Designed miniproteins, single chains, continued (5). Designs and how they scored, part 65

Each design is a single chain, and the fold is of that chain. pLDDT is the mean over its residues in the fold that is shown.

## One batch from the design tools (miniprotein)

Design m18246
Fold by ESMFold2-Fast:
Formats: sequence, structure tokens, C-alpha cells
Structure m18246 (fold): chain A 94 residues (1-94)
Amino acid sequence: SLKEAVVLASELVTVRQLSVEQALEKTQELFPEVTVPKELLELAVKTSVPYRVAELYEQGHTLEEIEAAVTGKVDDEDLDALVEARKKLAQLFP
């Protein structure tokens, strides 16, 4: 899904220190049916709330509206979703 792809791509940039371009290439390999706009990933990295950014984008909001809505906020749902995704991967691939 777009949310999972944006969360993964954001982690590749922030945790794995990949460039935005490298993160998009890797994410496209793992989610071939999902197109992540570069500007959406850049906004997700900038705001540190990738799940919320992707959610608002799927709801039809513009990047400007999304930035205004999430500026200065840390979304607990982003952190919870990332933790749950990591736990699930650890259970499937120990």
C-alpha cells in the first residue's frame, strides 16, 4: 500500500541513510504496484510523520495542505505503525 511504501522509503532515508532517489528505487522494487511521488517522500522525511503524510495524500489532500496539517507535530500512529511493521517482520523472518 502507499502508506507502507512511504513509511519504508522514509526509514530508508532516515535510518539507513539512503538518498531519496535510492530509497524510491528500493521501495519500487518491494512495492512495484505503488508509485511514491518524490515530493511526497521528501515531505514525509521533512515532517517525520510518513504514515500520516501518506494517509492525507490518499484522502486527496495537496502536499501544501498536508505540510500545513502536520507541521510541528509528531504522530503517535506513525510510530506505532512502524513498530508493529518491524515486529511483524521479525516474527516472519527471525
Scores: mean pLDDT 75

Design m18247
Fold by ESMFold2-Fast:
Formats: C-alpha cells, structure tokens, sequence
Structure m18247 (fold): chain A 115 residues (1-115)
C-alpha cells in the first residue's frame, strides 16, 4: 500500500547517518506524502515503489564521486520513467521538482568530494 511504502521510506530516513543521504531521503519523503494527496492510489504506489527501490540502493552505496554520479543517472532514469508513464500534470511537476532538488544535493556533495 501507499502508506506502507511511505513508512518504509521513513524507516530508511531514521536509519540514515550520512547527512547527504538524510537530505535526499527527506526530500523524497516530502514528495511521497504529497503524491499520496494528489495521485490515485494505483499511480502513487507505482511511483513510490520506484522511489523506495532507489532509496534502498542509495543507502547501500559508499559516498564516492563515482557513486554520486550513478545516483544522479539512476534518479534521472526514474524521473523519465515517471514522466513517460503518468498523465497527471501535477505529478509530472512534482517529479521534476524532486529531480532538481536531488540533483542539487548530489552535485554539491560531488563537488566537496572532488576537492
């Protein structure tokens, strides 16, 4: 269910000790809660399942420039899939906003690690 997917994201957020991962997960949680309010349950579930898979993968990754690039590429693919599959303009706006926020967080971290 949508509620169970949000709960799993909350559990990952609480478990996260890396500040960058915490920031990414917080932005994803805000998105997930908003999607629950605006999208039909079936559409919300499909989007949040993709988001949770990304979150689980992100949690297992060491924080290296190479892995941050992979995270950016993987999230871009996720966002493009959602944009291709959805007909909901509000959801399309939310996923674009989410990608921009995640990209910003990850680019700042990549910059810090490459110094």
Amino acid sequence: SVEELIKELEELYEKATDPVKQRVLRVMLDFARRVKEIAPDEEAQLVLEKLLEFAKWLMEMPNTPENILKARERFHELAEEVLAESTNPELKKLIRDLEAKITFVLLLEQYRLEK
Scores: mean pLDDT 87

Design m18248
Fold by ESMFold2-Fast:
Structure m18248 (fold): chain A 105 residues (1-105)
Amino acid sequence: MMELAREVAYAYALLAIDAALREGLLSEEEAAELRALLDEMMAAGAAASEILGEVAYRLALRVPGMTEEEARAIAARMAAGADRFVETATREQLEEMLARLRALL
């Protein structure tokens, strides 16, 4: 369950980075740096909430006018949402979500 939740968070984070790149919030270099950070977090065994919180924080900081305080609040909400989802989701729901997210990558 926990490993599957981390894979879902990783795939979702990659899609969020791709979306931010297409919207012009990130340069190609910044997107590559964030993908490298995610790979390091996955290798280090980071929880789903840590992965999603970090990406949410980094992406929020790229929004014009966003403060560090607001970015941290967004990251905290994303992390809390991830923890809640992991607690309530079935294995089958996580496997289905992972398959759908990977199809979009």
Scores: mean pLDDT 85

Design m18249
Fold by ESMFold2-Fast:
Structure m18249 (fold): chain A 85 residues (1-85)
Amino acid sequence: SDMDRFMDYSVSRVNDMMDYAQSVLQQTTDPQTRQQIRDIVSQTYSQVNDLRVQAYNGGNPQDVIQQIDQIISDTRQQIDQIVQQ
């Protein structure tokens, strides 16, 4: 139950970030900027996946949620800085 809620929350947070990134990409024409956004999103996805694996292997779910939230927030801020040029 707690693990299922953790996984659902993590998926929801990642999906929200992906939706935001996709909306920004639809408004971005510069190939270099588009690639930077894709690279940031890809790196964030990998980091979140590693944290999910750690939670599954006996990590504290609450601590992992906090780390995922921070990583996603940082990623959104980086994308925002790029789009607000």
Scores: mean pLDDT 83

Design m18250
Fold by ESMFold2-Fast:
Structure m18250 (fold): chain A 65 residues (1-65)
Amino acid sequence: KSPVPQTTIDDSIRIIEKALKEGRITLEQAIEALEALLQDPNLSPEDKEKLQKEIERLKEKLEKI
């Protein structure tokens, strides 16, 4: 409803990206984690858009490989 600091979602995306870079999680696990965040009914519309963009990016990586 109100624009809030994107610390939680932004932080989650960063953590997932770092974990992928380090090989701690798979692309599939990263996508699942982001999709789980998207299913949160309390998520703001702007955060949903950010998550969707990141999910698409990761899916493209998975499909291209």
Scores: mean pLDDT 75

Design m18251
Fold by ESMFold2-Fast:
Order: sequence, then structure tokens, then C-alpha cells
Structure m18251 (fold): chain A 71 residues (1-71)
Amino acid sequence: MSLDEARDRFHARLQQLLDENKDQLSTDEKRDLAIETIKKFDELSEVHSPDEALELTMKWFEEQLKKLVEK
């Protein structure tokens, strides 16, 4: 997978999961989580393949989302 393809898939999946949890998160929480997740993808993409960076970022995102929902 190319980096551009991985980034497109990442943005689509991130948006889908944020939309699915729209009622459980404030607008500010969604924005902050999105920014942190994008930063995480960029950091992981420096040291991992595009496929691996995508999977690791999404696992991290799901963990952060769970922590926010269970506050």
C-alpha cells in the first residue's frame, strides 16, 4: 500500500468511527482526538510501513476512544 492510499484509508476510517460515536463525544473531544490520532499516524509512518502505521494508529485510536467513552 502507498503512503497516500494508507492516509486516505486512515482519514475515511477515522471519520467513520468518530461519526459512530458522535453522541458519546463532545465536539471538542472529537477534534482533539482527531488531531492526536493524525499526529500519531505521522509519527508511526516515519518508522513503519504504510500498512503497519495504519493498523497501529487505528488500534491506538480505538484504545483512546474507549478511555474517553468510559470516563
Scores: mean pLDDT 81

Design m18252
Fold by ESMFold2-Fast:
Structure m18252 (fold): chain A 99 residues (1-99)
Amino acid sequence: MSPLLREALEAEVEASMYIMQYSVLKRYEPENKEALEKAIEALKKAIEALKRAIEALKKAVEAGEIDPEEAEKLIENYERQIEELKKEIKELEEKLKKM
C-alpha cells in the first residue's frame, strides 16, 4: 500500500472509531449531559479525521498512487459524511441547550 493511501485508510479508521464512540453514548446515555458533550466532541474528531483522509487521497491522486475516479468517489462519500456529522452535532448542541 502506498504511504498516502495508508494515511487515508488510517484516518478513515480513526473517524469510524469516533463515530462508534458517539453511537454508544447516544444509545446508552441519551439524556446524560456529560455523555452528550462527549458525543459532540467525538463527532468533531471524526470530522477532523475525515478531512485528513480527503487531503491524503488528493495527494495520492497527484502522486499517481490511486485512480482519480476512484479517489473522487471516496472523497465525495467522505464529504457527505462530514455534512451528516455536522448536522448531528447541531441537533445534539440544541438538545444540550434544552437540558
Scores: mean pLDDT 86

Design m18253
Fold by ESMFold2-Fast:
Structure m18253 (fold): chain A 86 residues (1-86)
Amino acid sequence: MLKVEVVSLEVNEDGTLTVTIRLSGNTQEDVYIALKASGNLVAKQAGPLSSGDEATFTIPVAEKKTKVTITVHSGSETVRKEVEVK
């Protein structure tokens, strides 16, 4: 079963946000990861997951305080998490 954890979330001085997530579980299909913040979208594709993997994303943010939506999809499984930046 697919799981996602937010490992770190950092606001950079250049107006970007760096998010590191950890994926765990077993999948037979490729894993698709999408992060959305302040109307911006960044996505990555990884192969099938047999144990655990970490992925780091950098997203431009237009708002001083924003919400990050993390969506992870593999086969028929979809996990979504939201984290607020203060």
Scores: mean pLDDT 76

Design m18254
Fold by ESMFold2-Fast:
Structure m18254 (fold): chain A 68 residues (1-68)
Amino acid sequence: ETDEVVAEFEKEMEERKKKASPALQKVIDYMTEEFKKAAETMSAEEVRKKAEEALKAIDEIEQSLKAQ
């Protein structure tokens, strides 16, 4: 169900946020809100795909910030 995918995504983002710099926390908050809005118009399959893409993007941003 879409609600379950959104809940798991929020949990994963919250865990990443705990380890994140203040700058990355702001990006995580923004992406989480945008994802929740987009999920309202998506199928469960599309929501799963977008959740995976968003989590991967956050991981890449974290790696870039650690290099600074």
Scores: mean pLDDT 78

Design m18255
Fold by ESMFold2-Fast:
Structure m18255 (fold): chain A 94 residues (1-94)
Amino acid sequence: MEELIRQAEELLEQAREALKQGDVETAIRLLGQALQLLAQAARVASPADIPRLIELVREAKELGMEALRQASKEDILRAIGLILSAIGLLLDLE
């Protein structure tokens, strides 16, 4: 659990830095990996972990929206897919 959350946090920070540099492709890849780890964490989460998971998934959604704003035509659908995945996970956690 804690390891999955920590790895997801690291990936979200790397995605944020990639977006600051305009590297949308790298950011999308990192966000996808972070969401996979957060989804795995959600499956084994205790009630005490849920608020932290919600926070991280919301952060992933916001970064996905930033990636969408910067996205080239080729990356738009991937960015939309990430945002929808984050929304779906939030609905499961709420």
Scores: mean pLDDT 85

Design m18256
Fold by ESMFold2-Fast:
Structure m18256 (fold): chain A 100 residues (1-100)
Amino acid sequence: MTKKEEIIKALEDIAKRAIETARQRFSPEDVEELQRLLDRFLEEVKKAIETNPENIIEDFKKIAERLLQEVRERFPDRPDAIELVETAVKILLDYIEKIK
């Protein structure tokens, strides 16, 4: 696989695992909202990889900060939801930095 394909697969796999964890702990409505936020995040990151692969780390950080802001706004009283997304973002960033 290309490094780009490896990053996209890791991104999709980590997002899937985060949603599986959310389904065990959160309401169906909260899971649907998290799924929508993660799907949009995935689309934006994939587009960044296609358009500016040289800047992927910087673009990822900006896209991730927007995701975290939206999660905080949608789930202000849910530190567990914020922590789940922050953990997934950190794992993905560490992976992207290692693969480059």
Scores: mean pLDDT 80

Design m18257
Fold by ESMFold2-Fast:
Structure m18257 (fold): chain A 108 residues (1-108)
Amino acid sequence: AEEELKKAKEEALKKAKENLDFLFETVAKKYKPTEEEIKHAEEMKEKLLAELRELLEKMPLEAVEHLLKALELAQEINRLLAEGKPVPEELVEKAREHYEKALKLAKE
């Protein structure tokens, strides 16, 4: 049980980092940011990952599982956006629902 929770938290951090890296790389390819903007983006990624790490310390397994599902759906949405493909509303809604469930379970 505790090993499963630790593994789930590590996977959530990994998926969050992958999603952030992909998003920032996609923006960089489209908008060709300056060195200063790249530095600011890296600082923002580090801050977001630190905030997620703190949040994860308080999350039960069920909350982390919903967060993982939201991150997997976010990764698919990011992929579709990068490919210039339409994002189905159902994917956005499912990602939001899983994220909201994760936050609710973390609060309770």
Scores: mean pLDDT 80

Design m18258
Fold by ESMFold2-Fast:
Structure m18258 (fold): chain A 57 residues (1-57)
Amino acid sequence: SARRFRIHEVTRRTAEPATLVVRTEGGSEGEGETRDGVAVARGLADEDRPGVTAELR
């Protein structure tokens, strides 16, 4: 593919154990579980269209 993808890392602090879900406009999803009150997840997004959504579950 001629398109470039960039890894986006999202960090969220939470008072409760949760799973962080990251979704990109390119259709990539990443999940991360909380550790020490911090959740980290990574997703792949198109460099030209870097739409990233993050949600705690």
Scores: mean pLDDT 68

Design m18259
Fold by ESMFold2-Fast:
Structure m18259 (fold): chain A 95 residues (1-95)
Amino acid sequence: LQEEIDRSVEDIDVAVKRSIAIGHIQNAIKAAQAGDLDTAIEHLKKALKEVESLPESEKTKKAAEYIKEAIKAAQAGDLDTAIEYAQKALEELRR
C-alpha cells in the first residue's frame, strides 16, 4: 500500500470539491440565519453531494453525517439545530 509517492492532481480536485462544499455550507448557514429554510436546504443538499463525491475518509464521513442531520433539522423547521450541525460539518471539512 506504499507504492505511490507521486503527488497527483487528484489532491487538487479533492481540495476544490472540499472548497465548493464549504462554500455551500456557509451559504446554507447564512440562509438559515436569514430564516430562508428552502435556500438553506438546497445549499446543504449541494454540499452533501460534493462531500459524498470526495474520497472516503473519517473526516468526510463525519462531515456528510453532520450535513444529513442539518438537512433533517432544517426540514423539521429547527433552525438552531440545523445551523449547529452545519457549523460542525464546516469544522470537520476545515480540519
Scores: mean pLDDT 80

Design m18260
Fold by ESMFold2-Fast:
Structure m18260 (fold): chain A 60 residues (1-60)
Amino acid sequence: SAEAERLRREVARRVRELQKKYGLPVDGKITRELAEVIVKSGTEEAKRLIELFQRLAEAP
């Protein structure tokens, strides 16, 4: 659906922004390294990514 596509693009955009912020390869993928940084940081970025994943899972 258009909503799911929009949410997927938003997730990819946010992931790339986090990768740039923490000096990781910018490929839009959630790697173990990115996940570890997110967990350790406890940032608003982590919370917003979780919210986007939940919305994507619920999108038609």
Scores: mean pLDDT 73

Design m18261
Fold by ESMFold2-Fast:
Structure m18261 (fold): chain A 74 residues (1-74)
Amino acid sequence: MKEITKEAARTAVEVALLRAGLSREVAQRIADEFMAGKSLDEIREELLRHGVSEEDAERVVKTMAWARKTIEAA
């Protein structure tokens, strides 16, 4: 159960990044950074640098916060 929860959380983050218009390669890299414990503030700055809108970056960061909470609660 715990491993499945972690993989599901990572998948949700990767999907959110792809929906924000990032390439699969960039989405996977940022998802890896998120799973490694990078701060949500630093990730938001990276998203903006990649041309993601402030609105889409906020939605991705909210998904990441929920995913991190889900991993910690499992």
Scores: mean pLDDT 80

Design m18262
Fold by ESMFold2-Fast:
Parts: C-alpha cells; sequence; structure tokens
Structure m18262 (fold): chain A 95 residues (1-95)
C-alpha cells in the first residue's frame, strides 16, 4: 500500500500544482497551496510509518498532525485525505 499511496498523493499534488499555475485568483492559489502542504505532510507520514491499510494511514497522519500542533480543522482534513488516498491505493492494488 505505501508505494501506491505515495504515487496517488504525488499525482494529486501534480494536479493541484497545475491548477495553481492556471489560476489568477489569489484566494484560490492560497487554498491550493494549503492543500498541497497537507498532502506533502500525508506523503511524509506514509514514508516514515509505511502503513498497510487506509485506517493505519489515517491514524498515523492524525498522530503526526497533533504532534506538529496543527488545528483541529487541519487534522480532520488530513485524516480525510489520508483515508481517500489509502482507499484509492488499495483500489489500484485490486485492479
Amino acid sequence: MAELAIKEIEEKIKELEELKKKSTNPSVIKALEEQIKLLELVKETVREEKPETPEELAEAVRRRAKELGLSEVEIAQMEVLAYEVGTKALERKKK
């Protein structure tokens, strides 16, 4: 799972970076930069913890986010993103 999760995260970061280059709205650019930052933290957590399930990834991300002193909203957003990328990584493995 870890390798597939990293690829899924890298693809999402690429898409957001492309949208950022195409965007002219400063608020949209800021929102995209924040999403990229959260995805980079999820990717780092995958590399360090090497989770095997979406649930393990979400728990590891939640723990790391709390240690970094992120807000409750940011922790919740990272947990949701971790579940999404972990689930998609498992779907890729099944297909």
Scores: mean pLDDT 79

Design m18263
Fold by ESMFold2-Fast:
Order: structure tokens, then sequence, then C-alpha cells
Structure m18263 (fold): chain A 70 residues (1-70)
């Protein structure tokens, strides 16, 4: 969904900025919205973060995280 995509994008942007409080808040919202446990949400965001660290686009990182959350 558009809401899921935007929350994942915001979570990854917060993670890249080193904003741990914001990243945690977005992860909690993603867990509530998807029904996935916090560990699965963390695994999804870590996958996206690693792709960004490898020089992939934010859009690719968001899609990779959504593959785990959906």
Amino acid sequence: SAELRELVREALEAAVAGDNAATKAYAEKLSELTGKPPQVVEDALVRGYLLLAEGRSLEEAVEAALEILL
C-alpha cells in the first residue's frame, strides 16, 4: 500500500540519518500496520539499509523491505 511504502521510506531515511528514535517509532507503526512481529520488521529495514550501504537507490531499498513485510 502507499501508506506502507511511505512508512518504509521514512524509516530508511531516519536510519540513514542516524535517528534511532524515529527509526524505532516507524518500525513500531510498521509492525502495527502489517501485523508482522518487530523482529520481522527489523529484518526488513536492515535489508533495505544494507542495499543503501551498497549504493542501491532508496526506491530499490523500499521495494526489498516491502518483499519481507508483504
Scores: mean pLDDT 85

Design m18264
Fold by ESMFold2-Fast:
Structure m18264 (fold): chain A 100 residues (1-100)
Amino acid sequence: MEKENLEELLKVLELLKGFAEAYEKGIEEAIEYLESHKEDELARYLLTVLKYELGETSEEEYEEAKKKLEELEKKLKEKYESLSEEEKEKLREYSEEARK
């Protein structure tokens, strides 16, 4: 039904896949990956959270980023629920291919 929602969810899955692969190699590689994707809001907030864990940012910036991540997660979940069964199937196929 909403082509925009499907495209946005696919972009989020791509970002999260790359982040997970980088994080598996190490926290420094995860930070480099997120910095290379700083145009994306999700990447910027994840970067702030990781920098806080390393002692490189303030508690206020961390709490704001955490709140924004929760807001984004809620919006993405609502977008997923608004998809048709056909679009949900395409996301599932993409997620499975991305794990290979």
Scores: mean pLDDT 78

Design m18265
Fold by ESMFold2-Fast:
Structure m18265 (fold): chain A 89 residues (1-89)
Amino acid sequence: SSTDRLTAEEHRAQADKLIEEAKKLQANGADPSEVGDLYYEAGMSFEKANDYERASEAFAKSAEYYQKIGDLDSANWAKAKAERMAKLA
């Protein structure tokens, strides 16, 4: 169990910031792996907030970007996380 002192609202705010950074990197033509990493981190932050619907969406976006670069292992892990979060939503 993680001893995290952040509130659910603070975890959601962190996730929203990571998604905004991912969108800016994508708009600037950054490597899809960097965008995928930020969406994965956002998914983890939503999971910590128990915001399973948005966690599922973020992990699904992460999987799309890993798939674009042919990183099938990372894409499959992110897809599994998205499915797990969807079942908890």
Scores: mean pLDDT 84

Design m18266
Fold by ESMFold2-Fast:
Structure m18266 (fold): chain A 85 residues (1-85)
Amino acid sequence: SSAELEKKRKILDRLQEALAKGVDELKKEVAKILRELGIDPDATAEDITDEQAIDFLSKLIVEVEGLDEDEVKERLTEMLKLAKA
């Protein structure tokens, strides 16, 4: 639905803002979203791996923007390298 797509777009915006600040901030934001959605009420950044954070973000980009998953994952991997530098 349109409402579900808008909800995912807002989550995507939050995750992209966090990624721009670094991988640790991305993990914190993923954990917050998991708690807010009731998926994992005890989720912490320590429970989220780099791969899980990338997969979560890439899935949302694919669903919201309609991009290819492999292309999105390559782009996010490059962003993580930049954020760690």
Scores: mean pLDDT 79

Design m18267
Fold by ESMFold2-Fast:
Structure m18267 (fold): chain A 55 residues (1-55)
Amino acid sequence: MDKLKKIAEVLAKSSSEDNIKVAIEVAKRRAKTENNQKYADLAKSLEAVLEKKKA
């Protein structure tokens, strides 16, 4: 979980809001297709970062 949070923080710092949205969609799709919980956790971390950026 900590590694995925660090990746999400780096993406938030270096990426535009639109790039973060694309990353969330890709992570959600990969979580479903690959049945991989790490991508699901990454998507949630990115969504939390996007919410804070909007607020």
Scores: mean pLDDT 72

Design m18268
Fold by ESMFold2-Fast:
Order: structure tokens, then sequence, then C-alpha cells
Structure m18268 (fold): chain A 110 residues (1-110)
């Protein structure tokens, strides 16, 4: 498999997990959402390694993952609309950042 194909496959898996996390939150399955988020964090770290992302991008993504895990734990402890909104907003921020990292890497591979 080419580096571009590996990147595309990894991005597809990340997107599928993101959808599963959103569905778990909608179904009030917060423990499942936390487990899926830990799996997503692993794939995002694999993406950063595969793309050889700069240290500043790695630090920004790791900080977003840390904040997202804290938001997921708060949601598990207290499932308020405010905590759901915070979690979903951080998940959107992570999606945007991951998308930018992937796009920059794809531009270098083509």
Amino acid sequence: MSPLQKLQELMKRIQELRIEIINAIDDEKYEEALALLEELAGLVRELLKLTQAPEDEVERVEELLRRLLEAAKRLLENPTQENKDEFLELLRELEAEVGEVAQQAMDKLE
C-alpha cells in the first residue's frame, strides 16, 4: 500500500470512530464513548507519526486530546447538556486539526 493509501485508510477509520463516538453520546452510552475516544486518540497519534507532523502540531493535538478526555470524564460524571456541548465542540476542533494535518501530508505525497 502506498503512503497516500495508508493515510487515506487511517483517515477513514478516524472518521468512522468519530461517528461512533457521536452516536454513543446521543445514546447516553458515556462509558462506551470514553473507550471509543481512547481508540480514536491512538489512531490520531498513529496519524501524527505517519505524517511526521512538526512538534508544535503534535503538542496542539495532544492538548486537544487531553481536553477531550477530560470533557468525556466530566460528561460521564455529570451528563448535562453543557458538558455534552463542550465535548462535541472539542471533538469538532480535533476533527478540523486532524483534517489539516492529513491535508498537509497528502499535498506532500502527490
Scores: mean pLDDT 85

Design m18269
Fold by ESMFold2-Fast:
Structure m18269 (fold): chain A 68 residues (1-68)
Amino acid sequence: AGKKGAEAAAKLAEAGDAAGAATASGHVYRNWKKTGADKELAKKAAEAGQAGDAKAASEYMRKSAEAA
C-alpha cells in the first residue's frame, strides 16, 4: 500500500506538477513507517517540489519508492 503512495507522488513530479508532487511527497514523508518508502528521500522530494523543481522531486521520489 505505501509503495503506491510514493509511486503516485513520483508520477505527479514526472508530469511536471511540482506543487502536487510536493503535497504527495509530504504525505509519504509523514507516513513513511506505513509506506515503507525512504523517509529522507521523500523529504528531499517534497522540498524540491516546494521549490518548483519537478525534475529533482521526480528523481528523489522515484528513489524513495524503490527503497520500499
Scores: mean pLDDT 73

Design m18270
Fold by ESMFold2-Fast:
Structure m18270 (fold): chain A 71 residues (1-71)
Amino acid sequence: SPEVQQLVQQAREAERQGDYEKAGDLYVQAAKLASPEQQPGLLIKAAEAYDKAGKPEKAEKAREEARKLIS
């Protein structure tokens, strides 16, 4: 969807600027609007961004949400 693509583009720009927590938040927003097939991948990207931001609790929450969708 165009909205998911826009959010992913904003997340990538936030990563480029070093704003990893914002990137994680944008990937989570994208996941909520994405197809079921795309949701786990976007949540893993959010978790990776949160790890880089030094936010392990947010990263683990994103991984838990991704795991629930795969299993």
Scores: mean pLDDT 89

Design m18271
Fold by ESMFold2-Fast:
Structure m18271 (fold): chain A 82 residues (1-82)
Amino acid sequence: SELKELIREAIENLLNGDYAKTIRLIKKILKLEKDIEKIEETIKEISKELNVPTVGEILIDLIKEMRKKSDEEIEEIIEEVK
């Protein structure tokens, strides 16, 4: 599943402190899947598999925050966290 691969990459980049790449992956996730509950469930499954449930919760919070923003606002945040 493309969604599962993007979520796995987002968790790995978040663990490595690469916030710019994490937010770019969140933008891709939000374009691929519009059902936020499905995204949240998939993050919980993958973060449990990787034994990083707290990082999964952080990613869920970031996705909910980014969902409220325009593509332009998200790109501006990416530039600021580089």
Scores: mean pLDDT 87

Design m18272
Fold by ESMFold2-Fast:
Structure m18272 (fold): chain A 95 residues (1-95)
Amino acid sequence: MQLTPQQQQMIDQMTPYFQTRARQISTSSPDDAQRIITQTIDYIRSVSQSPQDMQNLMTQMRNIISDQFSGLPPDRFRQYDTIVMQQVVDSQVSV
C-alpha cells in the first residue's frame, strides 16, 4: 500500500524510537519484551491521529523489530515474533 508524504514523514520521525525499542526488545526476556512492546504501542496510539496512521506506525515497528531479530537464534526469534504479532493483532481491534 502506498504511503502519503505526510504518513512517510510520521514514519521517518518515529524510526529512531522504534530502532531503540527493537534493540531493547532483542536483549530482554520475553516478559520484559512484552512490556516494552506494550509501551511502544501506547506511544504509537498517543501520536496517531487516525486508524491508518496507527496501522502504518505498527507496520514500521514490526519491520524494524523483524530486522533486529534476523540476528537472533531461531528459538528466541519465535518467542519475540509471537509477542510482536499478538500486539499487532490487539492494536487492530477497534472495540
Scores: mean pLDDT 72

Design m18273
Fold by ESMFold2-Fast:
Structure m18273 (fold): chain A 103 residues (1-103)
Amino acid sequence: MSYEEAVRELVTAFGEEGGASKEVIDAMVNTLIDDLRRNGITDPAHGVVYVLSLLFENPLSVEEIMNMSKEEIKELLQKAIKVFRAQGLEKTAALVEELLKSL
């Protein structure tokens, strides 16, 4: 899975489960993918971590993300899965779990 595919799938699922319009979802996806591209993030896990940091209102810098260990990434993904399931965002949680299993 490319970082663009991972981010698009995650943001689309999150937006759909949150009741956002297609236009709002498409704008969010394009903005986030362009931001990741501008900052040189091409790894799917790093891209997803960046999006999750924004969704949880605890934004991580590109430098912080690029310096994360595999274990730190897995821990953050596991926390995100629990939060999304607690909120009833089952499709969003399942996509994060799929990425976690690929690591």
Scores: mean pLDDT 83

Design m18274
Fold by ESMFold2-Fast:
Structure m18274 (fold): chain A 96 residues (1-96)
Amino acid sequence: MEAEKALEYAEKAREAAEKGDSLEAARYALEAAYYADKAAEKGTGSKEKQLEASMAAGVAAVAAGSTLASGGGKEGAEAAARAAEEAARKAKEAGG
């Protein structure tokens, strides 16, 4: 399921951020955001939960994109990873 892929990439983003690989963390966070948004669109939950998941995916995409554009950085990578985890969680709630 798309929500499971979002969770997988969010986990990879967290691990990359913990290792100090800020660009890799941002790339994985962007993948998590993509799958979270896709899961929200296919969700079986309420309209409200689907919208919340889509908005969280947007936040994660912006955080990841900003980190990539700035050339990385610990704070940006950690923020992108956290946003990706939130997006993946919301996508699972919307798609489960």
Scores: mean pLDDT 82

Design m18275
Fold by ESMFold2-Fast:
Structure m18275 (fold): chain A 110 residues (1-110)
Amino acid sequence: ELPEVTTVPDPATVARLQSLGYSEEDATRLASHLQSLGFTPDQIVEIARLAKGRLSVEALLALVTFLHSLGVSPEELVKIFPNILEFLEKLGLTNYKQLKPFLERLRAAS
């Protein structure tokens, strides 16, 4: 069998995310994706807690993936995350449809 890289979400992290009001599906997606980017369980829970009710799950995943692609470490991302949330809220960029074009524009900036 060919080696496949599959990140299995930590069940304890999934349970902690569900306690914040995420569905099992959304909690599993967040835990799996953020683990694949090198985030610890506590970092995943803190980001999800701060984003709950402020960003859609799709917007959160897109934002974290974008920042990781720029070389932002998990530790630095958690540290600056409240400021990023406030900035996005002021711009009305809290759902995936508005956020995606903004992130693509930032990537294209020379």
Scores: mean pLDDT 80

Design m18276
Fold by ESMFold2-Fast:
Structure m18276 (fold): chain A 77 residues (1-77)
Amino acid sequence: EELNKKIVETRKHAKTLSKEEIRQEIDRIYEEAKANKDDPEKVGELAAIASVLASISNDPEVGDKALEIIQEYKKLL
């Protein structure tokens, strides 16, 4: 439920961001995922948020970083 709320809020916020700001946001999330690489709960949350950003931006660079976070999450399962 909290994750779903975060996803909804992230989607609303991302719609107000420029393409450049979305790239900066995915970069921050990517670095946060690296810092928490051994925490499946945290990486899973970040993977969900990254997927939302990738779906809104339609930017291959954002999509590639989101995919990397998702792959790291899968390794923890």
Scores: mean pLDDT 79

Design m18277
Fold by ESMFold2-Fast:
Structure m18277 (fold): chain A 109 residues (1-109)
Amino acid sequence: AALDYLAEAVTYLAQALINGDKEYFKKASEYARKAAELATVPGAQENFRKASEYFEKAAINGDKEYLQKAATYLAEAARELSRAHGPGTRDQAEGLAKVAEELAKLAKE
């Protein structure tokens, strides 16, 4: 499901911030793209696509600005999934949005 791929993208984003390995940005991009393909909410689809694009840019040069933008779009996609789905999916998506928002702050520093 789109939520499962969102969770994977957030996990790889966290690992990328820990070790700076560009391969983890590449994995985060891949899972964000897969989330976009499965998402049925147009705003979530668009934000997942933008997150994937900025993760790809971060994978090229390791630029923290691109990583921050990718994390921000990933958080926005999670917020849109939270608003569109029932309680169980909503709570998981809200949790992932908060984690992505904190990772965006860490990427800026």
Scores: mean pLDDT 81

Design m18278
Fold by ESMFold2-Fast:
Structure m18278 (fold): chain A 119 residues (1-119)
Amino acid sequence: SPEDRLLEEVRAILREAGFSDEDIELFMKVLRGEATEEDLRKLVEAFKKMSPEQLERVVARVGELAASAPPEYQPLADAILGFLEALYRAVKEGLPLDEMVELLREYSAAIRRIRAELA
């Protein structure tokens, strides 16, 4: 589906940035609305391991992807970008782990809702 293609393009961006396949799958669970609290905590730790330059590159590339998304998938692409921008800022600002996990939960729920509206 076009949704699966968008998600696969996000996966490719994360892989090129140097995320492990295990960490990418944690991210994909968030995008599918399937992540547990433990998955969210592991994802936060994965993002903290990345350099600022690597995270900025991910945000920039997902921004390009969002800008080129088909109109019907624009809300989903924008939500994924917003999630990455918010997580990047939270890591930069050194937010407590629990606050970052809550942020991830809110974005996962929002993405799941948007995906349900596309069906």
Scores: mean pLDDT 80

